# Designed miniproteins, single chains, continued (2): the designs that were tried, part 80

Each design is a single chain, and the fold is of that chain. pLDDT is the mean over its residues in the fold that is shown.

## One batch from the design tools (miniprotein)

Design m6768
Fold by ESMFold2-Fast:
Structure m6768 (fold): chain A 78 residues (1-78)
Amino acid sequence: SRNEILKGARVIAAGGMATLAERIAEKTGDPEIKKLAEELKKLADKMRELYKNGAPDEEIEEVFLEVNRINLEIEKKV
C-alpha cells in the first residue's frame, strides 16, 4: 500500500517492544511481566504475518494499539 514504510516501521517498533519486554521479564523474574511479555511477542509476530500477507492498514493499526496497551501495562509493573 501507499503507507508501506510507516507500516513497516510499526512492525519493527512492535518487535523492539517485545524484545525489551522479554529482557525485563528475564531480569525481574516477575511471572506477571513474563506473561505480558509472551502476549506482546505473540502480537508482534501477528503484526509481522499481517504485514507479510499485505493486510489492510486498519488491521495492522488495530494490533499495534493492543501492543501499546500491553507495553504500558508492563511499564506500570516495573
Scores: mean pLDDT 85

Design m6769
Fold by ESMFold2-Fast:
Structure m6769 (fold): chain A 79 residues (1-79)
Amino acid sequence: EELERAAREASRKATEAFNQGNYKEASDWYEKAAEHYQRLAEEARARGDEVLATIYDHGAQLARQKAEEARKKYEEAKK
């Protein structure tokens, strides 16, 4: 699916940016990944697929946590 591919691509780009110390870029990509995963979870839940919805909810939560971590590192670095 296009959203699932977009979520995975965003997560991959975020991880690459984070590993390179580009925390602002990493945060932005993790936020995009979280948005895609949240939409996937909503779509799965709408069709009654609670297992898949839970998997995507976890993906969104992890992406949001990593975006927050990257944001904090970026804010500390720009001081």
Scores: mean pLDDT 83

Design m6770
Fold by ESMFold2-Fast:
Structure m6770 (fold): chain A 71 residues (1-71)
Amino acid sequence: MKLREEVEKLYEEGLKAIKAEDWKAVDEVLERLRKLLENTDDPELRREIQIIIYALEGARLIKEAVDKMLA
């Protein structure tokens, strides 16, 4: 349970960083999520962490692409 709460917290921090365009903070959140993925053997939790990583990476790419088009 506590590990899942940490994953949820990181997801919230990642979304906040994307909204603030703080790409360094986004990279730090993604690195922490990848380390958690390496350190967990729970297949359901691993799947959840991987989905969150994909979601944050996707959101970052979309935001960067939109900002580049508007520049």
Scores: mean pLDDT 79

Design m6771
Fold by ESMFold2-Fast:
Structure m6771 (fold): chain A 122 residues (1-122)
Amino acid sequence: SMRVLVVLITEEKVTLIEVVDGRVVSVETVPLSEALEAIDKAIERFKPDKIIIVLGPGEKAYELFLELLPYLEKKYPDIPIVVLNALEVFGVPIEEALERLGVEATVQRILAAAAEQERAAA
């Protein structure tokens, strides 16, 4: 049973998606100011085998990412982290992808992109 935490970072908010064996089991959205605490609580509760960070465009999204990545690497060194660029995965902003595809199809595209990146790195 593979447990994946998908972290979607935008300029306005972070969306946390808990995925078990490729199926969405939980979706939580928090304001950017609460993101680090919410991600930390999600990791402690859900205990993911992998974290996928999908970084949206913009200064505030990038600033959060620069704080979040080293924090997670230090606190959870045994959890592999895959970082994806939202525009490379979807060709559109995260919010537009979620509106057009829905959560399930958005997650399937993220999982496929992460698997391709991991294969290219091997």
Scores: mean pLDDT 88

Design m6772
Fold by ESMFold2-Fast:
Structure m6772 (fold): chain A 94 residues (1-94)
Amino acid sequence: MNSLPPVPASTTLEEATKEAKEILENAEKAEVSEEVVREAEEALEELERRGAHPELIEIMRLGLEKLKAGADPRAVANAIAIVGEAIRRAEEAA
């Protein structure tokens, strides 16, 4: 088996979504600025406006909810990036 750069991250969209949800659920508490929350809200609005993939919108919504609860912004960013990368690869393969 080849070593994949995003390992141990998921390679399929379903696996990536599961991994992202686990990251969000287990995110450590961190100091979250109002600016970070606002940027996340703006990013969600932009994704919805442009009709982005439903799984990406869902993870962004969950991430925003977690950020408002004081979850580590790095964990939230990683969760979103994993799903975004999986979507990109799935669309490229199709």
Scores: mean pLDDT 76

Design m6773
Fold by ESMFold2-Fast:
Structure m6773 (fold): chain A 90 residues (1-90)
Amino acid sequence: KELEEVLKELEKARDQARAAGHGGVATYLDKAIEYVKEALENPEKRQEYLKKAIDYVNKAIELARKIGAPDSLIETLEKIAKKLQELYDK
């Protein structure tokens, strides 16, 4: 249930990045979304896929900071990364 909520938050953040013209950020978030979906479909590999999703969210955050994306987007991505890390650590 929590991972499904994070998936929806990632999709919203991706759409926000795309609408703002931050295509590179949206592309990293699409990869994170793919890995979260894989974690939901393949519970035995959940930890592996969550690690990959976290890596892509962190790449999205780094790029967002470099290109001067809105602070609201960066804050949203940081909250998502924290939630994914908490799920990985369980």
Scores: mean pLDDT 87

Design m6774
Fold by ESMFold2-Fast:
Structure m6774 (fold): chain A 71 residues (1-71)
Amino acid sequence: MEKLKEAEKKRAEGEAGVQRILDNARKASPENRVNAERVAAQAKADLDKQYTDDLNNVIKELEERIKKLEE
């Protein structure tokens, strides 16, 4: 569970940074806005991937424990 909390915290911090980039881009030229949105989307995707991997590892461990109990 601690790893899940760390992943959530890192994701939240990353999302806050992404939002700040988007807010600043709203004051910039259209070209800069598009570039900032693309960078923000990539950073968010990377954070989501890390969180998903951690979650899947926890689920797999729980499934293996359940199988042993049912055997």
Scores: mean pLDDT 72

Design m6775
Fold by ESMFold2-Fast:
Structure m6775 (fold): chain A 75 residues (1-75)
Amino acid sequence: AEATLPADYVVAVLLPDGHLRVYYVSTDGTYKLLKEGEVDVPDGLSEVQKLPTSASEEDIKKKAEELFEKIKARA
């Protein structure tokens, strides 16, 4: 289960099957899948980026895209 966090987060997870998923996770326990895809070489890499509680939906999407491209480029 998703844990309650002290602030809103964007989490990028690379699964062992090569699927890359980026989630928005709020402090109230809600989460949303923002971006999904595959990378050529799975490496088990994951990354968490903390966002301010005042972040707009556009800020969240921007961070999700940045994390997705960052992880994809490294895999």
Scores: mean pLDDT 61

Design m6776
Fold by ESMFold2-Fast:
Structure m6776 (fold): chain A 61 residues (1-61)
Amino acid sequence: MTEEQKEELLKRIEEGELKNYEDLVKFAKELGISVDEAKGFLIEAVREGRVSPEKAAELLG
């Protein structure tokens, strides 16, 4: 993922536009990235304290 794509993912989580796994899949498709790339970044963001473990679990399915 590019830094711009990572920032957009975090912004949509903060704004409540990414609520579940289906939203994550749609987002990944819109950006032209794999769901696995989006999941990988989400796990890293949790480790860095940028996303809560609860929110990440909801988005990971």
Scores: mean pLDDT 83

Design m6777
Fold by ESMFold2-Fast:
Structure m6777 (fold): chain A 74 residues (1-74)
Amino acid sequence: MADGVRRAVELRDETIRAQQDSPDEGERMRQRLLDLADELAGSSPTGRLAGEGIRRALDEDMERIRQQQRQQQS
């Protein structure tokens, strides 16, 4: 589990950087992080909490982007 959690943290940092530079690359990195979160959730109750935490953080980032886009449109 420790390896999965460490990889998820690294991948999230890379995803944030990629989204700032290239939205398409950021989307691919985000999908990989979500896949890793699902793997963690399947391993143990602690892994499930870690996976949910990762998904929640990504959802918050995406909601922030969507709200910004909505304000630009109407």
Scores: mean pLDDT 68

Design m6778
Fold by ESMFold2-Fast:
Structure m6778 (fold): chain A 103 residues (1-103)
Amino acid sequence: GPLPLLDDSTTLAELKAVIERILEEEGVDPSLAFPLVWALLRGDPEEIVAVFKEAGVSDEKAARVLYRLAQALGVPFDEEELENLVKEKDVYKLARLVVTGRL
């Protein structure tokens, strides 16, 4: 499916709750969890980027949210590589990573 790294135990409600918590902790509007869940399910990294841009979320905050989401979903990446994407504020690559499990 479009989220190949989701655990079998992860439901849409659980995914939404995880995203809401990450958004709230990073100081982002938690109402964005709903459009982010649908963008993730559709497997479109451009839609994920658009959700953050339309809401006026900075690239720094968007990168941190996606980094934490990748960790929460158990994405099997080199931590150093993932941290470098956050430092570069490469929101599109982080979104692609979360969706596809690949850079």
Scores: mean pLDDT 78

Design m6779
Fold by ESMFold2-Fast:
Structure m6779 (fold): chain A 70 residues (1-70)
Amino acid sequence: SEAEDALRKGKEAYQAGNYEEAAKWFKRAIELSTDPEIKAEAYRGLAAAYGHLGKPVEAQKWLEKANELE
């Protein structure tokens, strides 16, 4: 699915250290998915990317959204 493809691209960008690109793809996965599992994983990825970008407040916000889906 498009959501799964976006999640995969986010993970690949994150592993490459491209945190801005990773955040973009994780946001796209969230937009495209109705699956709570995909959304939770994308929220966690987005939080991790924001952590690396020096945005701890935004990172915490996205972690809280992931926890709401668990």
Scores: mean pLDDT 86

Design m6780
Fold by ESMFold2-Fast:
Structure m6780 (fold): chain A 91 residues (1-91)
Amino acid sequence: MKEEFESESGVPITLTFDDNLDDKEKEAAKEQTLRLVEAFERSLPPGSRLERVEATVSSTKDADGTTTIFIDLEALVDGRRVRRRSEFTIK
């Protein structure tokens, strides 16, 4: 599944979800992606521009029912691709 939206500053973001994520997991991943994009924008040197972000979201479920979400983010900054990875756990 693919979803398109924008950061608060208007940066286009494309999220691609694996089929194994439920609606709660997708929403959590979207919120985390927004936070990652905002943090990344603030870390850029003066004069640099974040043009777009593509992120792929996957998950792994442990035997105890704990889900780990992985966000593989690829940002386009001044025509150059920059990669970031983040992971977080849901209950």
Scores: mean pLDDT 81

Design m6781
Fold by ESMFold2-Fast:
Structure m6781 (fold): chain A 65 residues (1-65)
Amino acid sequence: SALEEVKELARKFLEGEISGPELAAQVKKLLDSGEVTEEEVLKALIEAGLSEELAKGVVELAKAL
């Protein structure tokens, strides 16, 4: 599912495999597909281990792309 993809991307970010901007770019693609909402992405990022501040930052960066 798209939410599992968000969680996988978050884990890659936490492990240092991808940058914050790269995470945001991939989240932007998933949001643009219509398969996930902003609220679902925020929740999935937090569940995957991001702080609320980092998760909000990723979502805002994705929206600005």
Scores: mean pLDDT 86

Design m6782
Fold by ESMFold2-Fast:
Structure m6782 (fold): chain A 64 residues (1-64)
Amino acid sequence: ASPEERRRNAEAARRAGLAGGLSEEEAKQVADAILESGADSHRAQRAGAAAGSGDLELAVREAA
């Protein structure tokens, strides 16, 4: 993914995590994982869905 696309995917997952009940620190962990891995939109979408369900471990695993 492009740097711009990666940043947008990370921010979307962070917001989904916050909406799903993750703390700010946990939501940032998911966003950072997407930024570090360079996850494409498909992987970022799965990470966001997991984060939105409050599943931090699954979200980070999908993001990586």
Scores: mean pLDDT 82

Design m6783
Fold by ESMFold2-Fast:
Order: C-alpha cells, then structure tokens, then sequence
Structure m6783 (fold): chain A 70 residues (1-70)
C-alpha cells in the first residue's frame, strides 16, 4: 500500500538510509509492493544496486514496517 511506503520512507530518512529511500521511491513509482521482498529487490536492481544491497534494503524495509505497525 502507498501508506506502507510512506511509513518506510519517513523512518528510512530519519535513520539516514539513503539507498533504502531511493529503492522504496522507485518501488512506489513502479507500483511495486513494498511489503514484497522480491519487489523491493527488483526496484533496487533496476537502480543498479548489487543483489546483496537490494536484499539488505528489503530486510530493513520489512523490519521498519513490523516495528512501526507491530
């Protein structure tokens, strides 16, 4: 959901996670699901990030959603 993307963006910006901010903005622009590890990895790879960095970004995004909404 767009609301989930906004939650991740706000927290990522507060934490200074610039790569995660760029990846989530790309995912939202493309209509990808920010709750999907695969969709976040896809967005990161489309921006030219290495697979490992895209995977770490997905894990951090899901952790943020769990902490902010759990």
Amino acid sequence: SAEDGEVILKRAEELGFKNLVKIIKKALEKGYDVRSVGDIIKAGKELGYPDMIARMAAEIALRILKEERG
Scores: mean pLDDT 86

Design m6784
Fold by ESMFold2-Fast:
Structure m6784 (fold): chain A 84 residues (1-84)
Amino acid sequence: SAKHEIIKSTTEKAVSFIKENADKILSSKSPEIKEKLKEIDELGKKLGELAQDPSASIEEVKKLAEELLKKMEELEELLKEEEK
């Protein structure tokens, strides 16, 4: 339950951010932004795998969720730089 709530809330935040910034992301020619999107996608997929793994600890889920949120913050900063 708690693990699924963390995964769901973290994934929903990531999806919401990508949707809100879709035009900026799609118009970007930055290799750094494309690489950050790949990192976020890979972390999201791994969180999805942990959601289906009954042996996965809540601590593993929290660490991966924190890493995904950090990558989202890094993407936001890259998008701000390109906005100028």
Scores: mean pLDDT 81

Design m6785
Fold by ESMFold2-Fast:
Structure m6785 (fold): chain A 106 residues (1-106)
Amino acid sequence: MRAALEARAAQLRAQSIAYYQKALDYRFAGDLDKSRAYSIQGLRLEIEYLRLQQQLEGPTPEGLQMEAELRAALDALERGDFRSASRHVSRYVGLRIRRIGDELDR
């Protein structure tokens, strides 16, 4: 069971990254509608990845806050509020960097 969940988490992360790469490619090509659509798909997969990580490791306050920030970013993007989406993504990235730093200090 654990190995299957770990494999699924890795697959979701890889797919999320692939969608973010497509979003960047379309942004540089000037296709902002497709860029947004792929960013939305990437965020959805990253949220599923965080949920599976919480299922594997147990829920943490930090993990729940990271999920909340990504959900807020997704909601903002679906509304076309790029400024709000960017702020929520920045908060998510800050939380993730802090978590990695805390793990490295151990």
Scores: mean pLDDT 82

Design m6786
Fold by ESMFold2-Fast:
Structure m6786 (fold): chain A 64 residues (1-64)
Amino acid sequence: GPPPTYTAQQVADMFKAFAESLGLRLESVEILDERHLVVTFANGQRLDYTLAGRVVDAPARLEF
């Protein structure tokens, strides 16, 4: 099927759930464009991520 579409909030909620499943706390999700984002964890770790989909309301930044 076509690639999925997401809102910035949906992407942030997904990464928050993944962080919690790993015993990590999420600090922020910065959505740079429709496919690229940066996840920052409270421990200072940073993850650059490319979506197999599209964020419809990029750019956006969500803090936790």
Scores: mean pLDDT 86

Design m6787
Fold by ESMFold2-Fast:
Structure m6787 (fold): chain A 77 residues (1-77)
Amino acid sequence: MTQPEKLGLLLRQGKDGKQLVEEAGVTPEEIRSILRSVELAAQQRGVSPATLLAHATGISVEKAREVLESWRKLAEE
């Protein structure tokens, strides 16, 4: 299972962005890669990154926004 797939499963379990990173064993560098992939895919589809993540993982757009914000914070240190 890829890191994005594992993170998607954990997101559906209602865990916050920090817990997801810790449980998935994702490094800050991998978080930056995931964020970049989500941003690029969202731009290509003409949707927001939160909308794309919500549709891909089955969580709400509000929760996806909170998770992305948490991941951006972790990626910056």
Scores: mean pLDDT 69

Design m6788
Fold by ESMFold2-Fast:
Structure m6788 (fold): chain A 85 residues (1-85)
Amino acid sequence: MIKKLYEEAKKLEDESDALYKQARDVYDDGLKTALDLYLQSDEAGRQKLEETHRTVADLNRRAQELRKRSEELKKKADELERALQ
């Protein structure tokens, strides 16, 4: 039981890390695209930057939720391990 809680926590942590990496990649690509669009118009560049910020915010929010769940599972596993020993 306890081992499964740690394994689930690790899985959530890895998923969180993957989402943070995706957020960084989306931000970098979005920033480059926005800069190219700013050469065409300020509005086009701004719209792309806003879209990028919304996508990054969503990914970061999801990553934070997974991280919080991972930490709660680790805390629960630690408490159960101490109770059994």
Scores: mean pLDDT 85

Design m6789
Fold by ESMFold2-Fast:
Structure m6789 (fold): chain A 80 residues (1-80)
Amino acid sequence: SLEEFRAEVEKIRDEIIKKAKDLVENKGVDYDTALGIALEEFVKKVRELAEKYGLDRETYLQIVLEEAKRIMDEFDKYKA
């Protein structure tokens, strides 16, 4: 269902943010590089999930853009 897809995307988002913070805090990766890695991995995982759920492109792109913005906003708060 779309609700199940959204829940899985939110789970992926949270794991990706956690991994990006670990790269900065424990691996010595700079902020911008860690954010880039996070966004690339997020888009890849969500695309694979969208294919599994059989979602149309318009629905998929809307959710990806909304959640990518949340990743950027959350990571900007972390940087500050």
Scores: mean pLDDT 82

Design m6790
Fold by ESMFold2-Fast:
Structure m6790 (fold): chain A 73 residues (1-73)
Amino acid sequence: QTEVNSLIVKATNRALEATDAKDADGWAEAVREFAESLGIDGTEYANKVAEAAKAGDRQGVIETVAELARDAL
């Protein structure tokens, strides 16, 4: 399971690197949906991703998604 989660995070990071982080609402929705699929309340993660996306902070978006995946363990 740990290795599978690492692969998911790596694939997500690669996808984020190829995608514009400007769309705060889109990123917030995607993160919330991802958290819900893991059985977690994604509200706080969605807010963090939205802030990073609004700032154009691609690294912040990646880090927030990685934290969500780690917390979902």
Scores: mean pLDDT 68

Design m6791
Fold by ESMFold2-Fast:
Structure m6791 (fold): chain A 109 residues (1-109)
Amino acid sequence: MEVYVVTFISGRLDAAGKATVTGIGMQIRDAETGEVGPEIELPEEVREELAEAFKKAVEDPSLSADEIAKIVGEKVKELLGAEEVVDASGAERDGEFSVIVTVRMRLEE
């Protein structure tokens, strides 16, 4: 089955330049029908790796929110063994960062 995995990560950068993750979520969507499944609980190791990649990217002042999203997208692809990053978009407002990343993968039943 081909699916899209939509990953949501939010966080904040403090005045000392340290990032904190405020939320991580993941949702599977059927690639053919577009039907949205429930939010999926991530393995702890995947959550930790994504949180660290996001924090490191947010703490780099040379990166835009979209560049942060691309870095997170590649990490999601690596951790899930996904085929491609379909979309990666980021936003920043008043030190609050959010990224939405979509990867395409095939699930073995």
Scores: mean pLDDT 79

Design m6792
Fold by ESMFold2-Fast:
Structure m6792 (fold): chain A 57 residues (1-57)
Amino acid sequence: SSREKALSYAVKAARAILDGNDEEAEKYLQKALDYASPELAEGIRAALETVRADAAA
């Protein structure tokens, strides 16, 4: 399903953030948002922003 694809790409984006690979993170985030509903897209963006904040701390 589109939801499953969106979440799969969101997980890959989060891993890329933790690896310090900003290019891969943006690539996977864009793919996640492409498959996400508007509500899910908002949740994914919020979750990845939290991952970035935690990685920077």
Scores: mean pLDDT 85

Design m6793
Fold by ESMFold2-Fast:
Structure m6793 (fold): chain A 75 residues (1-75)
Amino acid sequence: MFTKEEVKALLQSIIDYLAKHPDDMQGVLTALQTLAENSEDPEISARLAEIAKNLQAGKLTMEQVKAELQKLVES
């Protein structure tokens, strides 16, 4: 399982990936789901799962996902 510090580093990697591959929704979904499943913090895990679900359902855009992930890195 990933610690909070490891999750923040991985979230930054996902944000950087999003900036380079804005059309790769499936890659972002897979990364978020994998991180949610392996996160030690249940609050971060639940939030990542919610973001992934909302992106898949079309309730969040890729730009909104980036903003939500940036908030998690800063928190």
Scores: mean pLDDT 83

Design m6794
Fold by ESMFold2-Fast:
Structure m6794 (fold): chain A 62 residues (1-62)
Amino acid sequence: MEAVVDSGTTTGAGSAAASGALAQELSGERARVVDSGPTSGVAEAGDLRGVGRGPTITVRPA
């Protein structure tokens, strides 16, 4: 999981928009992400570092 370091930082820097897509993948549920996912995705962009401390692959590995 060394790639997680790169993915973690890249995902966070990839922007809230990209994280929105990640949140959708995380949930895997359209009905949920449509309302919660997009918002969570935006917050997830910043939370990715908190959740994974930066090195953790949240959704997209390298």
Scores: mean pLDDT 43

Design m6795
Fold by ESMFold2-Fast:
Structure m6795 (fold): chain A 77 residues (1-77)
Amino acid sequence: SIEELKKQILESLDLMEAELNARRAEIPQDVHDEMLALIREAKEKIKKAKSMEEIQEILEEFSKRFRELLEKEAAAR
């Protein structure tokens, strides 16, 4: 179950990375680079996670930081 959850999360993050790369021309390079780095960091942390609690903490931090990047982009416009 934890391995199945990790697999689903990693697949979701892979889809986010692919979507972000497909939209590279629509996003400022610095914001795009930060978003990619954040997704890649989350993938590595999820791979190393040993409990459901760790997975939830990683996803919560990822969601918060990703939202902050989206808000920063919107505010900079």
Scores: mean pLDDT 84

Design m6796
Fold by ESMFold2-Fast:
Structure m6796 (fold): chain A 100 residues (1-100)
Amino acid sequence: MSERVRRVLEELLERVERDPTLTLAEAAEWARAQGLSEEEVAKIVGELRLYKLERAVELLRAGESLAAVARREGWRSPAELSRQIRTVFGRSPREIRAAA
């Protein structure tokens, strides 16, 4: 990852810590505004998606409901969050909560 891409990702991670409702679409638009290429934006969105999914998994393990996590963390819907978790981690939100 280039230094410029890394710094933009670091700034977006800090923004997500201050405002967890920041969406991946909003993050992509902000990265484009910083002068990043579409390839660089895609890399940043991928990293931020993984970060937000790992955060969601920890909240589920802590006993939060899927609907509460999706709303709080800026996911479009609980169904979208569930689909992303299954795709990336190979387990359902219920299985993740049961494994805690």
Scores: mean pLDDT 81

Design m6797
Fold by ESMFold2-Fast:
Structure m6797 (fold): chain A 94 residues (1-94)
Amino acid sequence: MKPADLKDVEAETLSRMSEEEVIARIEQGLENAEKLLADPSVSKEEKLTLLEYELQTFRALAEVAEERGMERVAAKAREAAEWLEKQIEKVRAE
């Protein structure tokens, strides 16, 4: 999926969901990422692919939320993206 397509999807999500629902979705995404990182049955390559896709999603969400003045959502999505970037670097170093 192109970055522009992700921004359009996240813009639609923000139009249809409350701020609290979007924040809960970010928290669920982070929980899923932690479970993925802890799963020994998932290959390093598959982990990287899935985590990199999630990172692009959080970055797109942060950008759209900031453009819409949704400061709490933008901040939460940026924190999620920064945490995920650090986890991706750790997986690559393994």
Scores: mean pLDDT 82

Design m6798
Fold by ESMFold2-Fast:
Structure m6798 (fold): chain A 61 residues (1-61)
Amino acid sequence: KETVVRVAVAEVLEAGLDNDETLENAAAALRSYGIDVTPEEIRELLATHSRDEAVAALLKR
């Protein structure tokens, strides 16, 4: 679960926060592991938090 969250966050940061396709793919992957998030929520988390803080926040969901 943690590795999937870290990979999803890293992929979004690598592609950029305005890359809707990567955000949608990340949200779909996280939902398949029981983390209820939208692409927009992932963007907001990464815009307002550090990578480690965003990962921690997603794991608490």
Scores: mean pLDDT 81

Design m6799
Fold by ESMFold2-Fast:
Structure m6799 (fold): chain A 96 residues (1-96)
Amino acid sequence: EVELVAVKDLTDPETGEVYRISVFKVGDSFLVNIVNMETGEVATAVIEKSASEEEIFEKLKEKLSEFFPDLPEETIERIAREATKLIIEERKKLEE
């Protein structure tokens, strides 16, 4: 079972390129897709529901660097922070 729980578009201020962050709930995990809307390139990460905010952020930075090796570190950090925020907000809603 896969459910889209959050989506947000971020514009890189240096390039003007739009990155779409999509967060899906898949069982006890979150699947995060980050799409460069101009190139169609995708970074994907699986985040365990029990992961800390710091673990989520570091995992997202790792995956973004792997899938977008030419992306500036500042852009990677910006995308990772926003994706982490979306996951934490959705996790709070799902913990009942």
Scores: mean pLDDT 81

Design m6800
Fold by ESMFold2-Fast:
Structure m6800 (fold): chain A 71 residues (1-71)
Amino acid sequence: SALKREVGELLEEAARSGSLTIEEAAKYYQEIADALDAGDVAAAVAKLREAASKASPEIAERILALADRLE
């Protein structure tokens, strides 16, 4: 889905910037994707906010904007 692609791109950018490890980015992507597939928007938003807390301020702002669009 376009939403999963956007999440993946943001987490990949966070990993490239060194704010997250590649393993952390992959784990967050899988947890968020699984929550979205289950229709658990609250779980997806919580994991997006957790990832944002570890990202650089610029990437964090973009992740938080995505989380806000899901609520």
Scores: mean pLDDT 85

Design m6801
Fold by ESMFold2-Fast:
Structure m6801 (fold): chain A 61 residues (1-61)
Amino acid sequence: AVENALAAFDSLDDETQASFARVVGKAAGEPELGEQAAQAFENGDRDTARKLLRELVEKAL
């Protein structure tokens, strides 16, 4: 489930989460959205990063 993937992802460090967001963005055909999510993780804005990552995962499915 998307919720389980997001919960597991929250346990990673910000740099790892940012890198993964970029990879998912490219895979979903949304590299700009992936970069925005990565920047939010790098800035410590977890709520924005989580929202953007959820949108990316939903588009990749």
Scores: mean pLDDT 73

Design m6802
Fold by ESMFold2-Fast:
Structure m6802 (fold): chain A 60 residues (1-60)
Amino acid sequence: MSLAETIELLKKKVKELEEKYKGTGFSREQLLLMAAMQLMREHNVPGDVVQEAMKKLLEE
């Protein structure tokens, strides 16, 4: 999976988690970490690629 695809999947997953955990007080960084963990499990994305995608999203 490319870095660009991983970034798009992270964005989608974070949006899903924001809806699911609305009002729970989870930070954007916590939701990003949860999304990253799920992508590693569901899509077998290498940890290095996930970390780079998270870094790019946190820069924005």
Scores: mean pLDDT 77

